# Designed miniproteins, single chains, part 5

Each design is a single chain, and the fold is of that chain. pLDDT is the mean over its residues in the fold that is shown.

## One batch from the design tools (miniprotein)

Design m150
Fold by ESMFold2-Fast:
Formats: C-alpha cells, structure tokens, sequence
Structure m150 (fold): chain A 62 residues (1-62)
C-alpha cells in the first residue's frame, strides 16, 4: 500500500503516517487524512516533502 498509518496515539489526536509511490490524487488524500489529527507527521521521500509542508503538514524525510 502507498500509505500506512504506523502509529496512532491512545487519544487518537496524533498520528505517524508513512507514504511512498503516491499519485497526485493520493497526495491530496493523505493531506486530508493528516488534517483529521491534531498532530500528524508524514514520513516521506524528499520528492513529496514540499507538497505536504506547503499544506501545513509536519514532514520527516526518510
């Protein structure tokens, strides 16, 4: 799967989301998913980092 939710906090307010090999539509979907959490971190390759950061999402490059 191009998207994996790796960890969710016990209160369901924080999440770590791993992504790879995304289409433009899947990037938009992940942005919407991340915004449902109070705090989300997206683990991604450098090629997607700028698009998530532009949407106000915290990113960790792997």
Amino acid sequence: LPVVVLAISSDKKSAIIGVDNLTDEEIDWVIELAKTYDEAIVLTKPEYAERFEAAGIKVRVI
Scores: mean pLDDT 77

Design m151
Fold by ESMFold2-Fast:
Structure m151 (fold): chain A 68 residues (1-68)
Amino acid sequence: DEELEKLKKEAQKVIEELRKKLAEAQKAGDTETAQKLNEVISELQKAIKEKDKEAIKKAIKKGKELLK
């Protein structure tokens, strides 16, 4: 399943970027941003585990919006 493997790789990269931003938000005391980042990281991890292509795509989009 080539599409699933590509989505998993993209999702993992987004998770890495979100985790870096989460560490920054936590250091700055930005609890609201930290909560939103944790929520999307959890959604991405769950979608990857469940191999749900549509859920992975949706979670990637949410993650990229938070990385802006």
Scores: mean pLDDT 85

Design m152
Fold by ESMFold2-Fast:
Structure m152 (fold): chain A 60 residues (1-60)
Amino acid sequence: MKFIAEAIAYFPKTSPDELALRPGDRVLVLEVLDDEWALAQSLATGETGIVPLKYLKVIE
């Protein structure tokens, strides 16, 4: 299920597969991979990568 989420904390990109997050960034979650990670696309840049679920809050 796809949904929109907002970053609640800063997450630095440390791997090519990751997506960097800053507080207030909005992402489209494409797929929840496990209990820790999701595949998301930045709504601002269109970049896609994995992000920690704990840094996201669901908004839509």
Scores: mean pLDDT 80

Design m153
Fold by ESMFold2-Fast:
Structure m153 (fold): chain A 70 residues (1-70)
Amino acid sequence: MAEKLEEQREFDRITEAAAKAGRDVLAALPERTFDSPEEREAWLGERSAAIAKAAYETQKKVEAELDARR
């Protein structure tokens, strides 16, 4: 039971850290005024990619930190 609980806690920590990283990117890249719908679409795509990258990199970093503590 203890090992299963620790695995769940590790998963929750990784998920929370990734979600926070995504929110931090959203806060750093607030919506701005655009001259065209095409510019807005391109920027939204770049922001979505940045959110995904930050979440992925944070997930891998937290996984490595948890592994190092074992």
Scores: mean pLDDT 76

Design m154
Fold by ESMFold2-Fast:
Structure m154 (fold): chain A 67 residues (1-67)
Amino acid sequence: TPSVVEQVEELLRRAREAIRRGDLEEALRLLLQVHDLMTQLSPEDQERVELRRDEVIRELVRRMEEL
């Protein structure tokens, strides 16, 4: 069974691929799942993935600005 951290990292990877494909709706759905799972993380694990989450959010915002 993957850890919650591993699940968050996989969802962030999938969200980045969705952004790359232009599937912004799927990217948003994946980021909402990340948000829900991050509430289950310890503060230390949350800090570990926070930078990657913020990077993906910035990429999504940039793609949305192109619309």
Scores: mean pLDDT 84

Design m155
Fold by ESMFold2-Fast:
Structure m155 (fold): chain A 73 residues (1-73)
Amino acid sequence: NAKKRKIVNDIVAAYIDAVGLELEGLREQAETVRKLANEAFKLLDQGKYDESEKKVQEAIDLLERAYREAGLA
């Protein structure tokens, strides 16, 4: 169950960080992060924890790249 809680926390963090991207004018990147977080949440709801974790990691990686490229990391 620890894995499920971690994935939920990571999905919530991705949604929050996407708001940060949008406020910095990175709206397209924010929309992509939200899409990945939505897909991760759907997979989590289906009990597909490994697939959900991969999707949320894609969102985190995109967030890191977007902030770094914008000089905001």
Scores: mean pLDDT 85

Design m156
Fold by ESMFold2-Fast:
Structure m156 (fold): chain A 90 residues (1-90)
Amino acid sequence: SMEEEIEKLVEEEYQKNREKLLDFAKSIDPEAYEKNPEKVEEIIKLITKAKVYRKLGLEDKANEYFEKAIKLAEEIGSDGLVDYIKELKE
């Protein structure tokens, strides 16, 4: 299915860039990472998924995943990650 093919592309892109994206997220909000490392990693996966959908021209799906990432960043209290993701969505 198209969803399965996209998930495979997301996983490949995530594995390629995980370390750099995680280091960048830690630089934006190290306290949020220390308190919720698993949720910060989930935020990075959601951002990667949004970027993949955007590259494929699927803007509605890309925006859906950016909004999920923003909501999770808000849930963990990371204003820095919220602002960063909002700029990426633009």
Scores: mean pLDDT 86

Design m157
Fold by ESMFold2-Fast:
Structure m157 (fold): chain A 81 residues (1-81)
Amino acid sequence: MEELKEKIKENLRKAFGLTDEQAEKVADFLLKYIENGEVVLTEENLRELARFFKDLVPELAEGARTQLREHLGLTDEEIEA
């Protein structure tokens, strides 16, 4: 799990220019959705990610919204509800 957390932090810092503290918070949030080394993303978890990242990392919130649209067929109104 430590190696996975560090990989997530590295990717977040590289992709979004996050500070180490911001990357740590995001990685810790994401790790609670990881089961047996796989990210378990349900509709509820994706909505929580979109809300959590809306203020902290808007780019990640948009990523979560894209997953809700593409994989669950939700409209923008349903995502923002």
Scores: mean pLDDT 64

Design m158
Fold by ESMFold2-Fast:
Structure m158 (fold): chain A 64 residues (1-64)
Amino acid sequence: NENREELLKKAESLRQKAMEAIANGDYKKAAEYFREAASLYKEAGDVTKANQYENLAKYFEEKA
């Protein structure tokens, strides 16, 4: 559906911002973006990606 497609596009945008933050060494910002992406994947019903990005957020939060 269109709402799900919009959520997935926003999640992908946040994932790209997280990758840019990692490249810049901003691990706290990367964790924030991954956490937001995880929330959007969960809302879209993609539990696997939601768990994956939540774990990435925790990893980079600890790394910072």
Scores: mean pLDDT 85

Design m159
Fold by ESMFold2-Fast:
Structure m159 (fold): chain A 81 residues (1-81)
Amino acid sequence: SEKERLEEALRSFEADLEELEKRAAETTDPEELRAMLEGLDRGLESLEQLEKEIKDPELKERLEELKKRIEELKKRIEAKL
C-alpha cells in the first residue's frame, strides 16, 4: 500500500540518521564531518519531497521529528568544525 511504502521510507531515514548520529559523536575528522553535513542537506531535500506525498497526520509528525533531528545533528557537527 501507499502508506506502507511511505512508512518504510521513513523507517529507512530513521535508521540512516541513527547511524549518522553515532558516527558524528565518534569522529573529529573535519572531512568526514563535512561529508555528513552534505548528506544531511540531501536528506532534508528528500524529506521535503516525501512530505508532499504524506497525508497521514502520524507520518507527518514522524517526518517533522526527523527534520528536527537532522537540524540538531547539523548544529552538533558544525560545533565540531
Scores: mean pLDDT 86

Design m160
Fold by ESMFold2-Fast:
Structure m160 (fold): chain A 70 residues (1-70)
Amino acid sequence: MKEKAEEYLEKGIVAGDQGRLDEAAEYFKKAVELDPKNALAWRMLAEVYRALGKQEEADKWYKKAREVEK
């Protein structure tokens, strides 16, 4: 499960680097679904939503990342 979550995280990073923000968001969503304790994946999801102009959702995911990180 965690290995597959890491695979989706990597795919999201690649999509984001290529400017495919919608695909990056989808991959990061899958990563956090498979490993909800991965603070980095939550933070990446927040960053993509911020880049998409969805500030309210971005703030929500940043808060989730901080809660998980401890």
Scores: mean pLDDT 82

Design m161
Fold by ESMFold2-Fast:
Structure m161 (fold): chain A 69 residues (1-69)
Amino acid sequence: AAEERARWREVGDQMLKAGLEALEKGDYQTAAEWFRGAAEAYERSGDTVKAENARKLAEIAEQLAKEKA
């Protein structure tokens, strides 16, 4: 349904913002979790481009978290 797609897009946008904020603070593990959530939300919204971008951000954040460990 259109209302569900719109809601998932909004959820994805909020998760993406949270991930970017965590990334700026150096909380790479938390950022990766938010970006993974954003990717799933965007996929449910039908926005495959945003989902793909969010997955890439999650991968980068996970790599940074491992380098810090």
Scores: mean pLDDT 85

Design m162
Fold by ESMFold2-Fast:
Structure m162 (fold): chain A 60 residues (1-60)
Amino acid sequence: SLLEEGERLFEEGLRLAEEGRYEEALVKLGQSADLFNQAGDTKAALEALEKAGEIHEKRL
């Protein structure tokens, strides 16, 4: 399902961020947010975008 795919991409994004692979993490978190929005899970989509924002701040 879209929710299961979104969850997998979210987990992958968090793992990549933990590894310091921020560019790849941002791509996965963005894909996750898109899938959560398509599934109608606005809260999960917002959480993915918030994590992406935190990573973006670390790159500045």
Scores: mean pLDDT 85

Design m163
Fold by ESMFold2-Fast:
Structure m163 (fold): chain A 68 residues (1-68)
Amino acid sequence: DKNKKLERAQLTRQILDLLYENPEGLTVQEIAERLGVSPSTVSRILNEMERQGIVEYDPVTRRYRLRE
């Protein structure tokens, strides 16, 4: 639905802004708490961003970071 697509686009931008401000990365839980959304919603968006090559996941720290 167009409304859900717009909401996802806004959340994606907010996640990008948070990751830009935190270059060492943030966990799904940290992003979810900061944005007031569920961890599952954040995880879905981050998975899409990783697929697009925008972010990378560090399994040691469990943090997502912006790719250059």
Scores: mean pLDDT 81

Design m164
Fold by ESMFold2-Fast:
Structure m164 (fold): chain A 81 residues (1-81)
Amino acid sequence: SALEEEVERLLEEARRLIEEAERALKQGDFDTARRLVEEVVRILREAKRLMEQLPEEKRKEFEKRLNELDGRVVGIVMQLE
């Protein structure tokens, strides 16, 4: 469905930005890492809202991926604090 495609797109975008933020962090570019984290948090919040409209079976699959990405964001944030 279009909703499933939108959630998939948002989660893939978040993954790419997380990878970019992790690279920025390794290079000591804390300002870029913070900006990218803020963008990722916004994207993941939107994805979570859209996921609430999905059937339970599809939602559970995306929830696993969302939790993985959220965990990576937390790992970056802890290094920035």
Scores: mean pLDDT 89

Design m165
Fold by ESMFold2-Fast:
Structure m165 (fold): chain A 60 residues (1-60)
Amino acid sequence: REKALEGVKYAAKGDDEKAQELLEEAGKGKSDDESHQISLAGVYGRQGDLEAAYEALEKA
């Protein structure tokens, strides 16, 4: 979960490479549904919608 939070922060800053690396690490060993929520959080982070991003991480 900590790596997913950091990934969202980097996505919001526009550091796409670091954000993707952290979000992929956070998704390792997770179910497809959990990985989907983590990916969705990254998308919301890039949009600047941190509230939606954190909500998606709560579902993961």
Scores: mean pLDDT 76

Design m166
Fold by ESMFold2-Fast:
Structure m166 (fold): chain A 64 residues (1-64)
Amino acid sequence: SLWEKIDKAVKESKRFKDNPAAAAVALTLEVIAAQLEGRPISLEETEDNKALVEAAKALEKEIR
């Protein structure tokens, strides 16, 4: 499911391993903001956050 992809991406993020809930909230808020503003999701794609970026794109597609 979409939520399983988000959970996995948050847990695999080295930057947020100690606070995965904060990462999930930040990701969700960015997807909602981008959708409301009619803009692309603004996340820097690095090796450590590639899974989070992919989860955000999947969530945006589900909302639209």
Scores: mean pLDDT 63

Design m167
Fold by ESMFold2-Fast:
Structure m167 (fold): chain A 80 residues (1-80)
Amino acid sequence: MLDEGADLLVEIAKRYAKAGYSGLAIDQLRRMVDGLIYEGREELAAERAEEMAREAETVYGDQETADGARTLAERARKAG
């Protein structure tokens, strides 16, 4: 149930971003992206990282998490 695990890591990242802990948010997103890349799901990793980047920027005002998430999305696209 890799999708449920990825969803959980994104939810934890959102909570850290909302609390202003950008580094911890980015660390949870990195775990999600690396796990999905390992499973050959690079496109899903990129999509979820980009969704998190938009939410961090537009909902939480956390530009550091947004920039980190966009970097992770690019990493996922290059792995595919």
Scores: mean pLDDT 83

Design m168
Fold by ESMFold2-Fast:
Formats: sequence, structure tokens, C-alpha cells
Structure m168 (fold): chain A 116 residues (1-116)
Amino acid sequence: SVTLTESGGGTFKEGSSLTLSAKVSGLDFSTSAVQWLRKAPGEPEVLIANTGGISAASVNNPSVKGRFSISKDPANQTAYLNMTDLKKEDTATYYWRVLTEDGRFFTGEGVEVTVE
């Protein structure tokens, strides 16, 4: 009954900008945390950014700090990852994950971003 809808992905030029959006239905989004994770080819999965339930959003990976920002719209049940000044090293599959207060995890299928 939980549905996760992602948008975005594709091929982008260095220095361009992209916003990924992620929408959830079937759970209380207002109290849920949202995480954005990245899996680059040949590298481990890393946490890029997160927002708590009602708490502050943060960007966790130093390589994207100052270039990426995260926001959450609980009323629209949507989270956004705004990516600016794209670099070739940002080429990866980006996943979003929703963590509920009762400890359940829901992970999206992922969107592929290629920077050239």
C-alpha cells in the first residue's frame, strides 16, 4: 500500500543543475525521515543528504556540501534534492529512502544521473 514515485535522472552537462523529486503515499510523511543515497560505479553506497521528521535537513557528504540541498514538503508528501554545479564525479544512481518512526524502511528504485 506504500507507493514511492521518483522523478528525474538522465544525462547532464558539467556545471548544470538538476532537481530530483520523490513522492510517497500510504504512510505519514510528516513524521518520517527522508534520506538521499548515492551509488557510483565501482564505489560503495553513501548517504548524501537527509531530513528528519520535523527536524532540520542536512547534507552529509563533504563532496556535495555547498552544491546540493535537500528539502521536504510534508503537506505534498514530497522531498527534493536540488543538485547544482554538477561534476563528472556526481555520475551515479541516486536512491531515496523513507524511514518511519516505528523503524520501517521504504527505498525507491533509484534514478540514474550521468554527468558529461
Scores: mean pLDDT 78

Design m169
Fold by ESMFold2-Fast:
Structure m169 (fold): chain A 60 residues (1-60)
Amino acid sequence: DKRKKIIYYAALSVALSMGLSKEEAEKIAKEVVKEAQEKGLSLEEVMEKTIKLSEKELKK
């Protein structure tokens, strides 16, 4: 599924660029892919969700 891979790697790249570890970024990317499938999120919504989840993880 090409769209799942695009969403996954886009989310992974954003999370990593925000300073998350590989393991944290992978967790967020998987969560975002799941929500994108369940809710039919656009790529813009995927990016917004990734940023919010990454900020929450960094605040720990």
Scores: mean pLDDT 82

Design m170
Fold by ESMFold2-Fast:
Structure m170 (fold): chain A 83 residues (1-83)
Amino acid sequence: LEEILERAERVYEETLRLAREALELAETLEEINRVIGLKLRAIGEYFDLRLAVERGDEEAAREALRRLEEILREVRELLEELE
């Protein structure tokens, strides 16, 4: 669980960093809304992961980590589109 939390913290921080970069490149309201949506999803999944860790639910924590990793991939794809 501690290892999952540490990995999730790194994925979450990277996701927020890239979302900030994407927001700097966003020029339209639609693009801004896409970045904000991804950021909010990442915040939600990170909170779900922390709750799972607090409960000792390793399966739920791993699932939330997988969803965080998917959001990170989506943020990277969005950055490539905006460049």
Scores: mean pLDDT 87

Design m171
Fold by ESMFold2-Fast:
Structure m171 (fold): chain A 81 residues (1-81)
Amino acid sequence: MEKFKKAAEIIREEAEKIPDEEEREIGLKRAEFLEKLGEDESLLAKLGREAGLSEEEIEEILEKAKEDVEELIKKAEEEQK
């Protein structure tokens, strides 16, 4: 999913600007996770099944994640302009 990769790039760039080392590391790890989701769309479904979630719950989480990613991209693009 290209949107997850785009969100990962945005989060990584923002994380690199954080002067606090602990907060920067958290941001970078979050970017890595989103990048992995962008490379393997089934990763979230696999993790959800391992956590005991139903397919319906996994689909809802994925849809929510896509919405959150789109909102994050829009806000970051507005702030970077």
Scores: mean pLDDT 73

Design m172
Fold by ESMFold2-Fast:
Structure m172 (fold): chain A 114 residues (1-114)
Amino acid sequence: LIEEAKKLYKEGKEKRKQGDYEEAIKLFEEAYKLALKAGDLVLAGRSLLNAGLAALENGDYEKAVEYFTKAAELYKKAGDDVGFTLLLMTLSSIKRNFNEEVGKKAIEEIDKIE
């Protein structure tokens, strides 16, 4: 399961580089599901972070916010303070340089995570 999740995660990254954002999202969602089954919350969070970036690049702003929020929940549940902090830094960069509304909305949703 974890090896298949890692493979799908790498394939998703390649599809995102090629501009095939819809296929990248599908691969990242499958990697996320397999990572959860394997108990790898960090890989699950990374998969959803990259799905969020692909959704953002594809113009699916609502879906991007949902993916970023779920990734933050997974990093927090895993106790991955570094991953959580890097995600917040990524969202701050998105807010300033790419899309203020998406970055702001994702940060606001993440602030509600208990």
Scores: mean pLDDT 84

Design m173
Fold by ESMFold2-Fast:
Structure m173 (fold): chain A 71 residues (1-71)
Amino acid sequence: SDLKNRVAELFEEAARSGSLTIEEAAEFYQKAAEALDKGDYESAVKVLEEAARRASPEIAERIRELAKEIK
């Protein structure tokens, strides 16, 4: 889905910029993507909010904006 692709791109950018480690970005993406695939939007939002708390401020804000679109 478009939303899943946007999540993938955002976490790839977070890893590339060092805002999250490669391992953290991959784990958060996997959890969020799995939740989205199941239609579990509540879990997807929780995963994104957890990732935002660990990311740099700029990436964190973009993750939070994406989470709001899911809610």
Scores: mean pLDDT 85

Design m174
Fold by ESMFold2-Fast:
Structure m174 (fold): chain A 100 residues (1-100)
Amino acid sequence: EEAREEVIKWMEKIDPKLAKEVKEKGYTPEELRAKADELYQKANEIVKKGNEELEKTTDPEEARKLAIKTMADVLDYIGDAFNYELAARKLEELEKKRKE
């Protein structure tokens, strides 16, 4: 309970929207890591599809625009995944710290 409240307070400084979600849904470290993994998988899917489209693109300007858009979309998912992973790590470290 107390360890969880400390993580939520930390999250509010980093990502207030995620902090609210964690507080409302009551995620465990395992569930937070599962959310991060889901977002990493989405990022990988975007990379694969972007590469398929790039292979079909012969115009250098269109290829550049597609690459930039693909990278921007990937970074959004990676950023969100990183926040979920950090939250899970914080909860796990607090649990281990109590073990001594």
Scores: mean pLDDT 80

Design m175
Fold by ESMFold2-Fast:
Structure m175 (fold): chain A 79 residues (1-79)
Amino acid sequence: MIQQIYDSMSPEQQQQLDELQRQLADAIQAGDVDAADRQIDQMTQLLVSASPSPQQAQQVRDEMDQFRDQVLRATRDTA
C-alpha cells in the first residue's frame, strides 16, 4: 500500500519523503530515539495526506505504527 501511495505522489512530495527517510537513517545511526520518532511522525503525516481515500489513510497509519515500533526498538538497542 505505501509503495502505491509513493508512486502516486508529486515529485515534490517524493523528494520530501526521501529527505525524511535520510533524516530517519541519520537518527537511527546516532541512536536518537526522539529524532527517529519525529521523522516517522512526519513521514506518516505526508503519506496520509497523499492517500486518495480514508481507508488507505487508515492502512498507512496502521503500517506506519508497526514500522515506528520496530524502528524505535532498534534505535534504542543501537544506542
Scores: mean pLDDT 81

Design m176
Fold by ESMFold2-Fast:
Structure m176 (fold): chain A 64 residues (1-64)
Amino acid sequence: SMELERLKREAEIEIAAVEAMATMELTVARLAGLPEEELEELRRRMERRIEEARREAERRIREA
């Protein structure tokens, strides 16, 4: 259905945006000279955010 296709597109865009933002934040932090331990913590936080976004998207699609 058109509605399901719309939700899938929105999910793809949302996940891609979260991934892009995470990559940008890590790149900026690295360029700014953040210590390795802080970069590792930031990376773990970003990975958790991406997983949450994917699970949320899957949940919305299933409920459509």
Scores: mean pLDDT 83

Design m177
Fold by ESMFold2-Fast:
Structure m177 (fold): chain A 72 residues (1-72)
Amino acid sequence: SALEALEEAERIAKEVLEEMKLDKNTYERALPNAVLAAKHALLQGASLEEAREAARTSVENVLKALEAIKKL
């Protein structure tokens, strides 16, 4: 169900972000998009590994955006 996918996505996203050892500010900025990415992957029938990768990629995109702002 969509509710179960959301709960699983939240667990996956939090685990991935904690493993990446992000600072609190980056964690708070990255979490919503990581949850959404993991949820989307799970709803498409992706494996746990693929959902973790989707969350990680989402975080990497946030880090790239923050780095781009720093260069302005």
Scores: mean pLDDT 83

Design m178
Fold by ESMFold2-Fast:
Structure m178 (fold): chain A 65 residues (1-65)
Amino acid sequence: MSVKELEDELAEAITNGDRERARELAEELSKVASEERREVLKLSGEDAIEAGDEETGRILIEAAK
């Protein structure tokens, strides 16, 4: 999958509350991500926390480290 496809699927998984899928996609992005893409993961994690999904947000922020 392209990085864009991973980002799009991650956003969908977060919206659907699919924490397992979000974790898989975050891990894949972390492996291929540049420093800029890790910033996107961190922002996505912060957005998830603001949306009330603290567990998904925590996973995404940790994957960005």
Scores: mean pLDDT 74

Design m179
Fold by ESMFold2-Fast:
Structure m179 (fold): chain A 99 residues (1-99)
Amino acid sequence: MEEKLERIRELLLEAGIPEEVVNLIVNALRDVLEAENDLEFEAAGSMAVMAITVALLDESLTEKQKALLQAIKDAVVEGMEERDPELALERALEAAEEA
């Protein structure tokens, strides 16, 4: 699981997304994986979505960077709807690799 988080971090950094934003997203995704109950899971997932949503407001981002962040956000939302933290991370990684 840590290796998947590290791979997402690498892909976001390679895309030129600011390190501060990457760290916020990766830490929120780690919290999703480490959630012990539904309340922690929903809180962590909401924080991940919020971090990405705020990042998308940065007008200095390229269209490619915005598309990547939006794809990861959509993947996290889908995983949250399925109530599966592993699926949320798997979908986020797939989205990052395809962008």
Scores: mean pLDDT 80

Design m180
Fold by ESMFold2-Fast:
Structure m180 (fold): chain A 56 residues (1-56)
Amino acid sequence: GLSRRQLVDLVMRMGHASREEAEEIADEVVARLGERPAVGDAVALIGELLRRRGIK
């Protein structure tokens, strides 16, 4: 499973999010998928959260 640091880094690689936005998205991923989510589940949810926030 992905750590919070790995989730933040993944968000920033997937979209043009600031570190603050990436931390908020990572915290939402943990809230919905648990503390150490699987990569595939995390990628799918991060994509959805970036889209909802209008982050490219």
Scores: mean pLDDT 87

Design m181
Fold by ESMFold2-Fast:
Structure m181 (fold): chain A 99 residues (1-99)
Amino acid sequence: VLLARYYLKQGKPEEAVKAAERELELNPDSASAWTVLGEAYLKLGEYEKAVEYFEKAIKIDPENIRALKGLAEAYEKLGDHETAEFYRKKLEEIQKKLA
């Protein structure tokens, strides 16, 4: 996860995908690795794949802030404003609970 996140910060989403995929071969239940994979595909403009991977992350960790934020962004990019708003509101409720 650390290496994949590093590649995302450096603007190398393709390398981030490869790093996250290697981690998932060892730990398929890693919500963090699924989240990074979603973030990488979002940067690549592959919004439908980004949704799939973020949904994998929230099945493991339903309150994953980064995955929920990513789902809202991906659905917005796909033109599904209603689903994007649903995830934004869910994110706000979780953030209020933590504040």
Scores: mean pLDDT 82

Design m182
Fold by ESMFold2-Fast:
Structure m182 (fold): chain A 100 residues (1-100)
Amino acid sequence: KMKKKLEELEKEIKEILKRAKELGDSVLVKLSERLLELLEKVKKVKDKTKQQQGLELIESAVRSLKKALEAHEKGDVTSQVGHVLSVIGHFIDLEQLLKS
């Protein structure tokens, strides 16, 4: 069900935020905080199709954010930058969806 999936994503993003703070990665901290704000907006969407599209974009952003975190922990700067750019792309798509 949608509610459980959104709650699971919130927990996952909060764990990423905690880990990003421990690493001192200010970019990943800001991206994680913005993703939590966007998740709260998706929770308030009344249209089922739009809410489902928002959920899928958040899931994609979470996957990219996790990969950015893992790349940072490994010292893989190129992969970290690539995954950060993917997160930003998903944010643009999500903000456009929420404005429509």
Scores: mean pLDDT 87

Design m183
Fold by ESMFold2-Fast:
Structure m183 (fold): chain A 55 residues (1-55)
Amino acid sequence: MTDEEYEKLAEELAQQLLETSKDGLSEEERQENFRKAGRILAGKLRKELEEKELE
């Protein structure tokens, strides 16, 4: 997975989480939290894919 693919995946995951969440938090807090979550999830997926290719 390239750095560009990682950034794109992180943004897509952040948008998905924002759309599905109906928490009582403000829009700004939700967007920031989901961007962080998206990056973490994208990083985990990137690592899993790299490990999968080596097995």
Scores: mean pLDDT 71

Design m184
Fold by ESMFold2-Fast:
Structure m184 (fold): chain A 60 residues (1-60)
Amino acid sequence: MKTLEFEFKDVRKLTAAALSIIGDFPKSKVSIEGGKLTVETDLSDEEYEKLKSLLEEYSK
């Protein structure tokens, strides 16, 4: 199991990221607290890299 945590300054981007993860990685557990998005997942290293890239794009 892998855990990713990202801080978002924009709540709209945080919401868009959460919805994209639910759609593309439906087995992942997503939690939101105070502008922080936490994702727990059993993804492969390749899929984890895709998830990390997606989160980095939304956090810009």
Scores: mean pLDDT 77

Design m185
Fold by ESMFold2-Fast:
Structure m185 (fold): chain A 119 residues (1-119)
Amino acid sequence: MAEITESGGGTVPEGGSVTLTGKVSAPAEQIVAMSWIAEAPGIGGRGVASITKSGKKSYDKRVAGRATISFDAAKSTSYLNLNNLKVEDTATYYFMASVLENGVIRVSFGEGTELTVVG
């Protein structure tokens, strides 16, 4: 199973920006899709942004216009840039990657990175 390394969380002021980073231990050619989910008390797991191998991107309505997801194939690393942060963006963010291993798609999850937005 692929290993996920997450970084970029912390405490950030409202109106600020943050870049969350998800690195996959698999070659880029094996990565089918990548996404970020947010989890906080009362909201459960919520999709934030995703990108596919074909470069198709999608964003949750709450972050549309404020989020950008990208992928660096040379580093097998996805970046989620969140701008104009709101207190409601406070959550633990989990990176997940769908990786093709021996003809089977397996989903790997990061351990979570905490983001606290202070108003």
Scores: mean pLDDT 86

Design m186
Fold by ESMFold2-Fast:
Structure m186 (fold): chain A 73 residues (1-73)
Amino acid sequence: KEEAIRLLRKAIDYLNEGKYDEATKYARQALELLGRPEEAERVEKLIDEAKSGNQQAKDEAERLLTELIREAR
């Protein structure tokens, strides 16, 4: 649980740094630990759209990752 939260925070940090592949990697690892594969697919799609220059998708990915941190506590 604590490790998953740590990985979600790392995913947000990498997303904000424009390191989209690292953001996807850490988000997937965190959501795998939490047993939430459907959320992993959603986050991966949003990060991929953010990588393509979609600022709205980037904002949505950050919001979703932040909500997942709250739910994991």
Scores: mean pLDDT 82

